# Designed miniproteins, single chains, continued (4), part 65

Each design is a single chain, and the fold is of that chain. pLDDT is the mean over its residues in the fold that is shown.

## One batch from the design tools (miniprotein)

Design m14393
Fold by ESMFold2-Fast:
Formats: structure tokens, C-alpha cells, sequence
Structure m14393 (fold): chain A 75 residues (1-75)
């Protein structure tokens, strides 16, 4: 369901934040890519946009410039 996909997206954001706190840039980028793929699989364009904007905010707040760039290109 859409709610299950949103829950998975939130889980990936938490994984990205955890990776950022650990200084694990590779894991942060992996979580970012998985989130983008999940968001792009959604049929609802508005939900897709909102999830990508949420990820972009999380990446920027965490100081992950490369992750933020990947999200901006997906928007």
C-alpha cells in the first residue's frame, strides 16, 4: 500500500541520518539512492514530490552535499 511505501521511505531517511552521524558517506549515498528509487516508483506525483523534498531537507540538514545533489536531480 502507499502507506507501507511511505513507512519504508521514512525508514530510509532514518538510515541516512544514522549513516551521517556515523560519518559513513557510502551508506548515506546508498540510502539516498534507495529512497529516490522508492519515490520514483510511486504513481502519485504529489506524494513522490513531497517524499523527495523531505529527503532533500534531511540531506541538507545533515550536510550531505552529494546526497542533496542526487535528490535535486530527481526532482
Amino acid sequence: SLSEQIARGIGLILRLIGAALDGDDEEALRATREFIELALSLEDEEVRRELLELLLKAAREAGLEEAARLVEEAL
Scores: mean pLDDT 82

Design m14394
Fold by ESMFold2-Fast:
Structure m14394 (fold): chain A 83 residues (1-83)
Amino acid sequence: EPTSAQLYAAAGILLAGAEFSLSLGDREAARADVRGAIELAEELAKKGDKESAKKILERAAELAEKLGDEELKKEAEELAEKI
């Protein structure tokens, strides 16, 4: 079972990958990485690390906005509100 630190690090790697993919115009790869980071933030929240989860979700929402993906942005923002 991954630790909170491992989940946070993995989410950070995905968000960095999303930024890189977006810089190359690869919107599909960027969207997949942002969604992966949101899923890891859900696991962080389940482990009780709500502050780290919110930080990941905030960055995910910013990237979703840059992608023009309003549904993904809403998903990240609503999850952050619930934890």
Scores: mean pLDDT 87

Design m14395
Fold by ESMFold2-Fast:
Structure m14395 (fold): chain A 75 residues (1-75)
Amino acid sequence: AALALGQLKDERAVKPLLQLLQHEDKNVRLAAAYALMELAPKFPQVVPDLEQLTQHEDATVATWAKFILKELEEK
């Protein structure tokens, strides 16, 4: 789907948040996960990135990506 260019600013913020899901600090991971849960319903274009992360070799990243996708599916 084509989205307004302005939305790409928040999409670029999503990439650092996705990387923070890999952080060893539990509080950092939780903050990143909550921010992504807030952003993902507003920016459905991040779904492909989240789907890719569910296959990530890091169990922490995969777990958070699956959780966020589950929230999006349930609405």
Scores: mean pLDDT 67

Design m14396
Fold by ESMFold2-Fast:
Structure m14396 (fold): chain A 77 residues (1-77)
Amino acid sequence: MIEERIEELEKRIERLRKQLPNLSPGQQKAVSLTLKAAEKLIEKAREYAKEGNDEMAQKYLDRAEKLLDKAEEIIKS
């Protein structure tokens, strides 16, 4: 369900934030910007879900998930 997916993505954001102090300054900036972008997409997904637009909510969650995948790749670099 959309709400469960939002909770999972928010947990991923918190886990990634806990790793920030161990990264280089460039990685910290790149990851921080990516996490902020993912949060904005999740916020939009909540708005669409509240309006009953589950299709748009899912599309925004898909975009947020891809950004979190990118943040994890930056951390591994």
Scores: mean pLDDT 86

Design m14397
Fold by ESMFold2-Fast:
Structure m14397 (fold): chain A 74 residues (1-74)
Amino acid sequence: MEELRKLAEELEKKEEVTDEDKKEFAQRLSEIAGVDAALLLQVINEHKMDGKELATIARVAGLGLENGRNPPRA
């Protein structure tokens, strides 16, 4: 989660997101969240996602991994 949050912050601070930034994001999210990097890249390219949208995805993925619908432990 920490790395996904850092990636989101870096993407938000960039004035422009390159195709290489998108590839690196997809690979990092794949390593952290266990999703297929190639499929992620296809979705990002198909929807022409910008840095703010990628940052939102990273934040949401991080929250999903942290909360995971686990009930509170007694």
Scores: mean pLDDT 70

Design m14398
Fold by ESMFold2-Fast:
Structure m14398 (fold): chain A 63 residues (1-63)
Amino acid sequence: MLEEAERLLEEAREAVEKGDAEEAIRLAQKSVDYAKRSGDSKAAMEIMREAGEIVKEARRVAE
């Protein structure tokens, strides 16, 4: 669960770099869902924080 969340977060960052805002937001949200299922509250909070930043950047890129 946590490993999958981290992988999805990395893919979301790559989507932002490619200018695919919709995909980045989708992957970031999926990462949060996996992080919440991991049972590791500290790691989940960190992934949720990074996912939030990715969503903000994606929306900025999308205008």
Scores: mean pLDDT 79

Design m14399
Fold by ESMFold2-Fast:
Structure m14399 (fold): chain A 61 residues (1-61)
Amino acid sequence: MIDEREVDESLLRMQAAILKSAYPEKAAEIDRALEEALAMLRAGASVSEAVAALEAAVEAA
């Protein structure tokens, strides 16, 4: 059975897919940011913090 943590991870993956659709030239940066955001969730960070990290990386690219 899928727990809420898995749902949060899926949300981040979907958000990354949407960002890649909007900014295909930054796909590699978005993938890297997603990897870091997923690591934050694994460490117990909130989904809001993970999303903020993903957004910041895309903005910096």
Scores: mean pLDDT 77

Design m14400
Fold by ESMFold2-Fast:
Structure m14400 (fold): chain A 67 residues (1-67)
Amino acid sequence: SKEEELEKAKEKLEEAKKKLEEARAELRALAADPNASLEELLAAIADVLDAIGDVIEAELKIKKLEA
């Protein structure tokens, strides 16, 4: 049902937000580490961007289901 799909979509959004917070925390830790390489920083930035994409995808899914 639409209601069941909406509930699952909201659950996915919460999971995506949690992953984004984890990625942000890792990037902050690396940015504060004087021994972090440029490669490590770029990888952490990519992880944050991927997590942002997952949040946007989940929010768009919820908006479509609410329509």
Scores: mean pLDDT 87

Design m14401
Fold by ESMFold2-Fast:
Structure m14401 (fold): chain A 85 residues (1-85)
Amino acid sequence: DKLKKQIEQLKEIIALNPNDAYAWEELGRKYKELGDYDKAIEYYKKAIELDPNNWRAWRNLGEVYKEKGDYKKAEEYFKKAEELL
């Protein structure tokens, strides 16, 4: 319930400021907490589109793919995060 309310609030923030890479990253994180990995991936990719140097978003993408059992994609995204450090 509270998590879903936080998601709706983040969506409202993004509607007003769609170029806020941090808000997209937080939305991805909330969907990951909800177990909706496909939505988490979608929103982390949006954060990276807005800020491709955001190593945390690349790392978070890797973590979600690992949770989905896609170890090859997880490794690719972890390497991208590492290259940005």
Scores: mean pLDDT 87

Design m14403
Fold by ESMFold2-Fast:
Structure m14403 (fold): chain A 57 residues (1-57)
Amino acid sequence: MLARAVRDVPEVAPFMAGLRKGDVVEILEERENGEVLVRSLATGREGWVGRSDLELL
């Protein structure tokens, strides 16, 4: 499932360099606490972001 970042996320996870508003990501996993594992389509890196930081496409 694809999603777009609705805001800049400067600290997404230790292994991901952050997201900028408008970045398109693939959702890989969701947790009950609202954390979402995403893969950046631009960089191919994976990281955890808040579900509220994303808009589903």
Scores: mean pLDDT 74

Design m14404
Fold by ESMFold2-Fast:
Structure m14404 (fold): chain A 63 residues (1-63)
Amino acid sequence: RKELLKQEIDSVLAEARELGNPRAVELAEKAKQALDSGNYDEARELIMQAAAEVARARKERLE
């Protein structure tokens, strides 16, 4: 649903900002813009990419 997707995007964007990963932030912001435009499929694709970048950055910092 739109509300759940928005919450996911906001969560990933916050994590990307905390990690200081500009690529993840850009992808999450693009996902939010796509959601606001009603392009739900694009928003999902972009947020999945942002989440993957966040996961990669977290793993790299732990090692």
Scores: mean pLDDT 79

Design m14405
Fold by ESMFold2-Fast:
Structure m14405 (fold): chain A 64 residues (1-64)
Amino acid sequence: MFTGKIVSNEGDKTTIEIISADRKFKVGDILSVNGELRKVVKVEGDKITVEGKITDSSTIELVK
């Protein structure tokens, strides 16, 4: 599981800053955000970009 902070929304993508994580993220990983599955499309250091616009990050977890 990880803790992240939404830092930007651009079009249909959301960038999340990783505050703490128990493992590394990679492109193609699936996150569950408030019960909805989102694919990681970009990883840059402590920031990940996922498909879809996310405005509420109260429940984010890595599924795959």
Scores: mean pLDDT 71

Design m14406
Fold by ESMFold2-Fast:
Structure m14406 (fold): chain A 68 residues (1-68)
Amino acid sequence: GAAEREALEKELEELERKGVLAVIQGDYATAAEIAERIAEIEEELGRLEHAKRLRQTADELRKLAAQQ
């Protein structure tokens, strides 16, 4: 319902801020986990193309973390 959607949108905003901060700090492992969670929320909201791109971003961030 509307309350569940509002809670997901709020979580999305908080995760986006944390994800940007993690990337700036070079914490690619945390950034990858955040991108994966954002992708899950986007899928729940029916934004499948955005979710797909975020999963690709998470994979790239995991690769960067493995190179550290």
Scores: mean pLDDT 87

Design m14407
Fold by ESMFold2-Fast:
Structure m14407 (fold): chain A 82 residues (1-82)
Amino acid sequence: KEEEERKKKAKEKLEERKKLIKEIVEKIEEGEEEFEKYLKEKLKLSDEEIEEIKELAEKEGLSNEETAELALLRAEVLELKK
């Protein structure tokens, strides 16, 4: 029962993740300031984490979707460490 509940929760998190990725992509398209503000207010990322995401996106040539996924993964890792 607990394993099935964990799978269901993981699937719900994946759908929520897709929605957040879409929102982040929209903010990237609006501009750098809107993207940074969204990451700080919604995902609670620090200025340092946001700079790392931007540097990695430029260095690796990440798409807006890949940049959004990276930002969301960074936020999720920070929540797990609390």
Scores: mean pLDDT 78

Design m14408
Fold by ESMFold2-Fast:
Structure m14408 (fold): chain A 71 residues (1-71)
Amino acid sequence: AAPLGTVLELETDARSPEEAVRAALEAGRRALGQEGRVTAESVVERDGRLIAVVTLENEERTVTVRVTARL
């Protein structure tokens, strides 16, 4: 069967791109509940905000996490 898609949106107090990506990866791994592969990762800083998006995938699920933090 095709993996089920899940999208999670979170706000964090991350102060750097690296912290925002880390928060997104931790949330994605918890949501999968199993080991998964990171298939996409992006982080941008604009207008005093960090926006990190990561996608994790395994044989059963795809989880995309979007994290927003104000700088």
Scores: mean pLDDT 77

Design m14409
Fold by ESMFold2-Fast:
Structure m14409 (fold): chain A 80 residues (1-80)
Amino acid sequence: TTEQLQAIARVFREVMRLIDELVRKQGKSREEALAEARKHIDELAKKYGLTPEQKEAILQAAERFLDAIEAGEDIPVPPV
């Protein structure tokens, strides 16, 4: 459904932006960034009615984004 896809995209964008802020701008560790991302994903998943599979996919994407940042890759945060 359009609403479900929009919710997934919104959660994804917010999580990527949070990780970018915590790691690149505030200098937080991978562990700190992942802990905050997990909390935020759990809250947003409840708010937007995401499935466990969708929540897991976003968590995996967050870990890959962190891997890219740590490798020095210039990965842009998706626009709002």
Scores: mean pLDDT 77

Design m14411
Fold by ESMFold2-Fast:
Structure m14411 (fold): chain A 78 residues (1-78)
Amino acid sequence: DVEETIALIERLADEIRASSGFDRDVWTALFEIAVAIALKHEKDPQAKRRILNASAEAAERVGDTELAEQYRAEAEKV
């Protein structure tokens, strides 16, 4: 379920924005792990691209422009 996956990614991004210090580092790691797991289990190229683009937008919103650029580059390869 792509919509559920995107909603989970958005919730994790909200936790990153609400946190600081060590907690923010932990939420950021959980965000990246969740995206990696979702991409590993998704077989539909269109759904995978949607997850990557949503992850890039979420990363940009939390101020991680490098991570956002990485996700956008991966979306272009799908």
Scores: mean pLDDT 86

Design m14412
Fold by ESMFold2-Fast:
Structure m14412 (fold): chain A 70 residues (1-70)
Amino acid sequence: GVAEFARLVAEAARRAVEAGDLELAELIQKGGVRALSSGDTSLLEEALRRAEERGDLELAKLIREAIKQL
């Protein structure tokens, strides 16, 4: 649901900040807003790709689970 989606997006953004990737954190936050307002998951899918490329499997899992909540 929306509450679980918001929690997962916030957790993912926090993890990106703690990892020093502020651009990824911003992408996750903007992607969350876009998905909730329009159903467009494209920014979250881009964030997922970037998390996978950096090898952050836990961050990738959080983003993937967030997308599943929509």
Scores: mean pLDDT 88

Design m14413
Fold by ESMFold2-Fast:
Structure m14413 (fold): chain A 58 residues (1-58)
Amino acid sequence: GKKEKEELLLKAHEAVKNNDLETAKEYLEKLGVDTSDIKTKEEALEAIREEVLKLVQE
């Protein structure tokens, strides 16, 4: 549900803050995000932002 997506986004954001790109990508993949082009912390943060925007439009 929406709360489960919010929890995954929070965990992805926390992983990025800890410089753990692998864990951040794992949580983004659970949200259905293609992480193949995500190579940096900044790119991961942009993907998280896009998913947050999609969630608030629901």
Scores: mean pLDDT 81

Design m14414
Fold by ESMFold2-Fast:
Structure m14414 (fold): chain A 115 residues (1-115)
Amino acid sequence: DMEKAKEVVEAEEIIDELVKKGLSPVEAAREALEKMRKEGKEAGEIVARTLLAIYEGEEPEEEDIEKLKEWAKELGAGEVEYKDKMEEAAGARSAVIFLSYRYLAGERVKKLVPK
């Protein structure tokens, strides 16, 4: 879980940094996907690949959507109804990113509290 959360946050931070440097969201997502794929970071790859599909107006891979939904649930996401697969992919991806940032922030706080 902590490794998955780190990969998810790394992929999102790469996308954000590239967009700030002047790349389009599509170009940033492609570059993040390539980097995650080359490094064998499955969670980061799925997050970047799902965003790329959404930006290109293509239906994301069903296996990717299911993995994102599973990870969101593991991180504490509640039950959510979606109108279509695009909304489901976007919602699950957003939940995984938000909850991964929150999870890593919680782990940092634990290290700052003396026993």
Scores: mean pLDDT 79

Design m14415
Fold by ESMFold2-Fast:
Structure m14415 (fold): chain A 118 residues (1-118)
Amino acid sequence: MEAREAAERAEEAARSGKGVEGAREAAEAALEAARAAGGGTGVSAKGAGEGALKAAEAAEKGDGMEALFYAGVASFSGGMAGGLYKLGADPKEEGEAAAEAAQGAARAASLAAEEALK
């Protein structure tokens, strides 16, 4: 339940177009879903959340290159979370939610990095 709600919040933050604020909110949701899932999918989702948080911090400082780098880290970790869940590494509900939240955090981080590059 908590993992699913966290995934929904990450996707909403990614869709909101809030840039830095959206990336922070999505990162927090991905970290929450990662804690609920655990396992390999949870570790990768944690990486996506941490990457998104660092991307938001860099974007807020106006460092577009650092923000883009950490958005890339979040995207890679989000992809890994999805792959590990597909391979059956974690429980269905919690693993799926963590993978979805990780991908939401990666999208939000990319939006924040794009804004910082302007």
Scores: mean pLDDT 78

Design m14416
Fold by ESMFold2-Fast:
Structure m14416 (fold): chain A 65 residues (1-65)
Amino acid sequence: SEEEKRREEFRKKALDDLINFKNPQETIKRLQEEFGREEALRVVLEAGNKLKEIYDKQKELKKLS
């Protein structure tokens, strides 16, 4: 309940921080401490996939301008 909500908010903020390159080393370390190594890796991979989407969209916008 309350603990689950706090953990989900933490995960969501960490993902957002990684996408915006806000203290990536500290963010990854906090994720490992909170969720463990494997879940921390999943969040990092999610951030990487989201960054690729942003990059691909920016490339298309440059092509149209």
Scores: mean pLDDT 80

Design m14417
Fold by ESMFold2-Fast:
Structure m14417 (fold): chain A 67 residues (1-67)
Amino acid sequence: SHMSKEELDKEVEFTLYLMQLALAKRAKDYEEAIKIAEEGIKRFSDNPEAVAFLKKQLEELKKELEK
């Protein structure tokens, strides 16, 4: 399998961000969830798939705050 230590470390970090995001969403803490998503976009800016996923989450979370 072609997975470097750097790729593995980033995958673990991304998984932790997803877990934190899921917990904030379940708590209906949309302000915290938005912050996590924004920090994730900045941290994983070199990963287009991660950025696209987090941007979609961010837009959905912003809509929840407007309700």
Scores: mean pLDDT 80

Design m14418
Fold by ESMFold2-Fast:
Structure m14418 (fold): chain A 56 residues (1-56)
Amino acid sequence: GEANRLITRGIGLILRAIGVEIEAKLQGRALSPAERAAIEAMRAEGYRLMELGDQL
């Protein structure tokens, strides 16, 4: 259903944000400002989609 699709997409964005953090750590470097902004955007949208799906 639509709720499951929204929740799955939200989870995917949160996992992608974690992936960016792990990639930087594996490279032995700090996150760039652009990477930090992308992580915040992915987390915000991920939580929004999960909450929207939970409300359906």
Scores: mean pLDDT 87

Design m14419
Fold by ESMFold2-Fast:
Structure m14419 (fold): chain A 56 residues (1-56)
Amino acid sequence: DIAELKAKIAEALARYRAAVAGELSREEGLAALKEIEELLKKLRELSKEDILPEVP
């Protein structure tokens, strides 16, 4: 489900941003970044599109 993957990407991105701001640990930020990469790979596989999600 593409919508589910997008929701998970948004959640992981929020965690990564919180870690960058110092609100979460560095380890949690790195884990979130890895999760984003995995989810983006799966999203590309399902959608087969060249357009990436907007990243701040």
Scores: mean pLDDT 74

Design m14420
Fold by ESMFold2-Fast:
Structure m14420 (fold): chain A 62 residues (1-62)
Amino acid sequence: MVSEEALREAGRELGLPEENVERIIEALRRLGTDASAEEISEATGVIREAVAALLARARALD
């Protein structure tokens, strides 16, 4: 499970807008930690590639 702190740090490192990172965190709270990058992209409007990069970086930070 990726922590919300790791997601916020990954967002800062990748230069993603804080608003987009918080939307992804909210989507993970609703959809669960098994949600795919595609499902999160559809729920948040954030491009799938950005979601996938955020999740991968956050997992490396945890």
Scores: mean pLDDT 82

Design m14421
Fold by ESMFold2-Fast:
Structure m14421 (fold): chain A 86 residues (1-86)
Amino acid sequence: MSIDEVAKKAAEIVKETGDITEAVVLVADYILSKAKTQSLEEVLKDIEELEEKVVKLLLEEGLEEAAKAIKNGLDWVKDMIKKKYA
């Protein structure tokens, strides 16, 4: 699954169900599935790219509060991953 496909699925979950947690978990699961074969720098870059794409898709739909919630959730995931690799 590509980053673009994951971003679209996460945005679609939020748009159709309003479940921010499910969308954050989907993104986190994708990142963690790849993390075993990646450097910390590559993992963080993938999270930043996914965050940017999901936030953009939600803002295009007028879901400003959901976009903020997703950004906060993925920023928390970034912090957790940094601690795991430290």
Scores: mean pLDDT 81

Design m14422
Fold by ESMFold2-Fast:
Structure m14422 (fold): chain A 60 residues (1-60)
Amino acid sequence: SAKERQVQIELLEGSLAMYQAMVDWIIKKNPDDAELNAELQAKRDAYEAEVQAEIAELRA
Protein backbone atom coordinates (compact mmCIF):
# COMPACT_ATOMS: atom_id res chain seq x y z
CA SER A 1 0.00 0.00 0.00
CA ALA A 2 0.99 3.68 -0.30
CA LYS A 3 1.20 3.96 3.50
CA GLU A 4 3.53 0.94 3.71
CA ARG A 5 5.80 2.45 1.02
CA GLN A 6 5.90 5.82 2.83
CA VAL A 7 6.82 4.12 6.14
CA GLN A 8 9.58 2.13 4.38
CA ILE A 9 10.97 5.34 2.82
CA GLU A 10 10.97 7.09 6.22
CA LEU A 11 12.71 4.08 7.83
CA LEU A 12 15.35 4.09 5.06
CA GLU A 13 15.91 7.87 5.46
CA GLY A 14 16.22 7.45 9.25
CA SER A 15 18.61 4.49 8.89
CA LEU A 16 20.79 6.49 6.47
CA ALA A 17 20.92 9.50 8.82
CA MET A 18 21.87 7.30 11.81
CA TYR A 19 24.51 5.39 9.80
CA GLN A 20 26.07 8.64 8.53
CA ALA A 21 26.15 10.11 12.07
CA MET A 22 27.79 6.92 13.42
CA VAL A 23 30.45 6.87 10.67
CA ASP A 24 31.19 10.60 11.12
CA TRP A 25 31.55 10.04 14.90
CA ILE A 26 34.04 7.15 14.39
CA ILE A 27 36.08 9.24 11.91
CA LYS A 28 36.25 12.14 14.41
CA LYS A 29 37.42 9.71 17.12
CA ASN A 30 40.20 8.32 14.86
CA PRO A 31 41.63 11.41 13.07
CA ASP A 32 45.13 9.87 12.63
CA ASP A 33 43.89 6.56 11.13
CA ALA A 34 43.82 7.57 7.46
CA GLU A 35 43.24 3.99 6.21
CA LEU A 36 40.27 3.38 8.53
CA ASN A 37 38.83 6.82 7.67
CA ALA A 38 39.12 6.15 3.92
CA GLU A 39 37.39 2.75 4.33
CA LEU A 40 34.61 4.29 6.44
CA GLN A 41 34.05 7.12 3.94
CA ALA A 42 33.80 4.55 1.12
CA LYS A 43 31.26 2.51 3.12
CA ARG A 44 29.33 5.70 3.91
CA ASP A 45 29.12 6.65 0.22
CA ALA A 46 28.19 3.08 -0.83
CA TYR A 47 25.38 2.85 1.74
CA GLU A 48 24.04 6.29 0.75
CA ALA A 49 23.94 5.22 -2.92
CA GLU A 50 22.18 1.93 -2.01
CA VAL A 51 19.55 3.68 0.15
CA GLN A 52 18.92 6.38 -2.49
CA ALA A 53 18.42 3.66 -5.14
CA GLU A 54 15.93 1.80 -2.89
CA ILE A 55 13.99 5.01 -2.16
CA ALA A 56 13.87 5.84 -5.89
CA GLU A 57 12.46 2.35 -6.61
CA LEU A 58 9.82 2.73 -3.86
CA ARG A 59 8.80 6.15 -5.28
CA ALA A 60 8.42 4.73 -8.81
Scores: mean pLDDT 87

Design m14423
Fold by ESMFold2-Fast:
Structure m14423 (fold): chain A 65 residues (1-65)
Amino acid sequence: MLDLEIAEAMITMAATVLGLKASPVVENGEIVIEDEFESEEDAELFKKLAEKIGKATGVKIRVKE
């Protein structure tokens, strides 16, 4: 569905705008992000953002450590 592409684009754009290092990967209809953030604050901020994007698009988004 287009929602997956939109969610991926939103995540990439948000990471770029916030200066966060994130590389989303699409796996089996969900988005997986490697937890390689420089700080716990950056990780928490991105997790909250991913939650909002997931709710808006209906796409499952998770951060993998």
Scores: mean pLDDT 73

Design m14424
Fold by ESMFold2-Fast:
Structure m14424 (fold): chain A 70 residues (1-70)
Amino acid sequence: MTGTIDELRGKAEEYRRRAEELYREAQELERQGGDPQRVRKLRLEAEILEGVADLLLGVADFLQRIQDKK
């Protein structure tokens, strides 16, 4: 069970890092006067990845709570 929790947390960290990269790309594109639609798309993609990361952490927390009751 510990391995599964670690895998979920690791995956959530991967998605959070990708979201941070997309936020940085969006910010730089906006600073350069890039296409506002492209900026919005990058931010939306980052928001989705954050949501997925939060979901994975929620599952990991649920599994941890089951383990802590032993």
Scores: mean pLDDT 81

Design m14425
Fold by ESMFold2-Fast:
Structure m14425 (fold): chain A 63 residues (1-63)
Amino acid sequence: DLEARVLALVNAPDGYVDVDALVAVIEDSGRALAPGMREALRAAADAQGRVRREDLGNIPAKA
């Protein structure tokens, strides 16, 4: 289930969400993110490819 997998990622113990893992989960579910959504997620990511859970509310790709 997409929702369960997304919730597992956003409830990570350190409060950071791996952008590549989030994109992969959504795409594996048979949905594709628009290119702009993938770019927005990656632009918000830190050097390790993660975004803060609270910052997801400011990205148009909330799932």
Scores: mean pLDDT 68

Design m14426
Fold by ESMFold2-Fast:
Structure m14426 (fold): chain A 70 residues (1-70)
Amino acid sequence: SELEKKMEELKKKIEELEKKLKEKLAEFKANESTLSKEEALKKTKELLRLVGERTEALIQLRQLEEQLKK
């Protein structure tokens, strides 16, 4: 069904976002002591953006799951 296809696409998107978050957080933590204040701020903003995108994708997935129950 179309709902199942959209759910699979969202699951893949969530997996990619979680992978990116893990990688960027690991990079940030590894370089934390050598980053300038400005570089740390840019990295923090990037992480927050990825968290927001992941949250939105999770909300969309939950909405589709609810549609399957109706």
Scores: mean pLDDT 82

Design m14427
Fold by ESMFold2-Fast:
Parts: C-alpha cells; sequence; structure tokens
Structure m14427 (fold): chain A 70 residues (1-70)
C-alpha cells in the first residue's frame, strides 16, 4: 500500500538525517579537538567549534585546489 510505503520512506529518511547529523557532529568534534591541541589559548567550546569549522573549510579548499592541479 502507498500509505505503508510513505511511512517507511519517512522513517528511513529520519534515520538517514540522524546518521548524517551524527557524522557531521563527530567530524566537528574531531576538528575541535585538533584545534584545542594546536592552540595555547584557553578557548570556549563555541570558539573551538568556530575554529573547527574554519579548519574544515580550509581543508575543503585545499582538496579542491589539489583536484584542479591533478
Amino acid sequence: SEKEKLEKEKEEKKKEEEEKLAEENAKIAAAAGEVKYETDESLSDEELVELAKKKLEEEEKEKKLKELLE
């Protein structure tokens, strides 16, 4: 039934979104940990997250440049 198909798709989509959010959060947490290790300053959690996001953006830029050069 189409109703069962819609319910199943909604549940699968919710699980997929949850997995993606967990993966993104884990990536940010890992980057924040690296930033904390590299900096001598006592930074707040918010500042660590901001720096982690900037680091991830720079890594994406470097990856793009490498793809263009290869």
Scores: mean pLDDT 72

Design m14428
Fold by ESMFold2-Fast:
Structure m14428 (fold): chain A 71 residues (1-71)
Amino acid sequence: TREQVLELIEQGGKAFEAGDAAAAEAYLRQALALDPNNAYAYAGLALVYKLLKGDDAKAEEYYAKALALKA
């Protein structure tokens, strides 16, 4: 449900704040499994890859997906 997706995004955000890239990514990917068009989950993945993993190319890919879904 929408509540489950929001809870997963919230847990992903908490893991991100704790610096746990693996947990943050896992929660955000679970949110996308339930809602494949969720712009917030893609934006969260972009932040994980950019700030915790240092993968700028992957971060740009996820940001582009998030922007396309919000446009």
Scores: mean pLDDT 84

Design m14429
Fold by ESMFold2-Fast:
Structure m14429 (fold): chain A 74 residues (1-74)
Amino acid sequence: SEAEEALAAGERGDPADVEPLIALLDHPDPATRLAAARALGRIGHPRAVEPLRRLAEEDPSPETRYEARHILGI
């Protein structure tokens, strides 16, 4: 699944996965968005800051919003 692929990308820590993971933050499946947010948090690339900030404010899932805020330190 895309959620499983996102988790694997986070474990790899490859900056090349940042843009595909940012795209997954718009996925209809909340589990996939959460996995992508966690993966971006593990990679720690500055390019993810603005997408994660939007996720923290706008995502319908409370768990995804909490995770995004935690990753951003807000």
Scores: mean pLDDT 86

Design m14430
Fold by ESMFold2-Fast:
Structure m14430 (fold): chain A 86 residues (1-86)
Amino acid sequence: SKIELLEKAIEHLKAAAVYAQSGDLERAIEHLEKAREYAEKAGAPEEVIEYIEKAIEAVRKGDIETAIEYVSKAAKLLKEELEKLK
């Protein structure tokens, strides 16, 4: 379901933030890529996908502060999409 896909995207964003903050950049990118995949399958707004892609780029550059900012922006929009399905 769309709800289940959105929830999986949010969970992978949470995992990505934890791994990025702990310095496990490979695991952070893996979870961001999964979050993007689930968000795309859910039909999330283009802006969500853009924020996840910018988070991946930031992690690849070692810019963890910027990565967490984009993860937070993506998660906020995904939670707003989830709220619309009530």
Scores: mean pLDDT 90

Design m14431
Fold by ESMFold2-Fast:
Structure m14431 (fold): chain A 55 residues (1-55)
Amino acid sequence: LTEEEKKWIEAAGLSATPEDEVVTPENLEKAKVEWVYFEERKEAIPRHLLPKIAE
């Protein structure tokens, strides 16, 4: 995972193991997570978690 992808996972409230291999795009798709990139914040956040993250 890149540094940006790790930030996306943390912002979404998702946990990553010490090994980034556990968190793959395929695993994120199974969780029905859709990433949305925001230029204002320079961050990507899962769409369905946006209201929660805004807290």
Scores: mean pLDDT 49

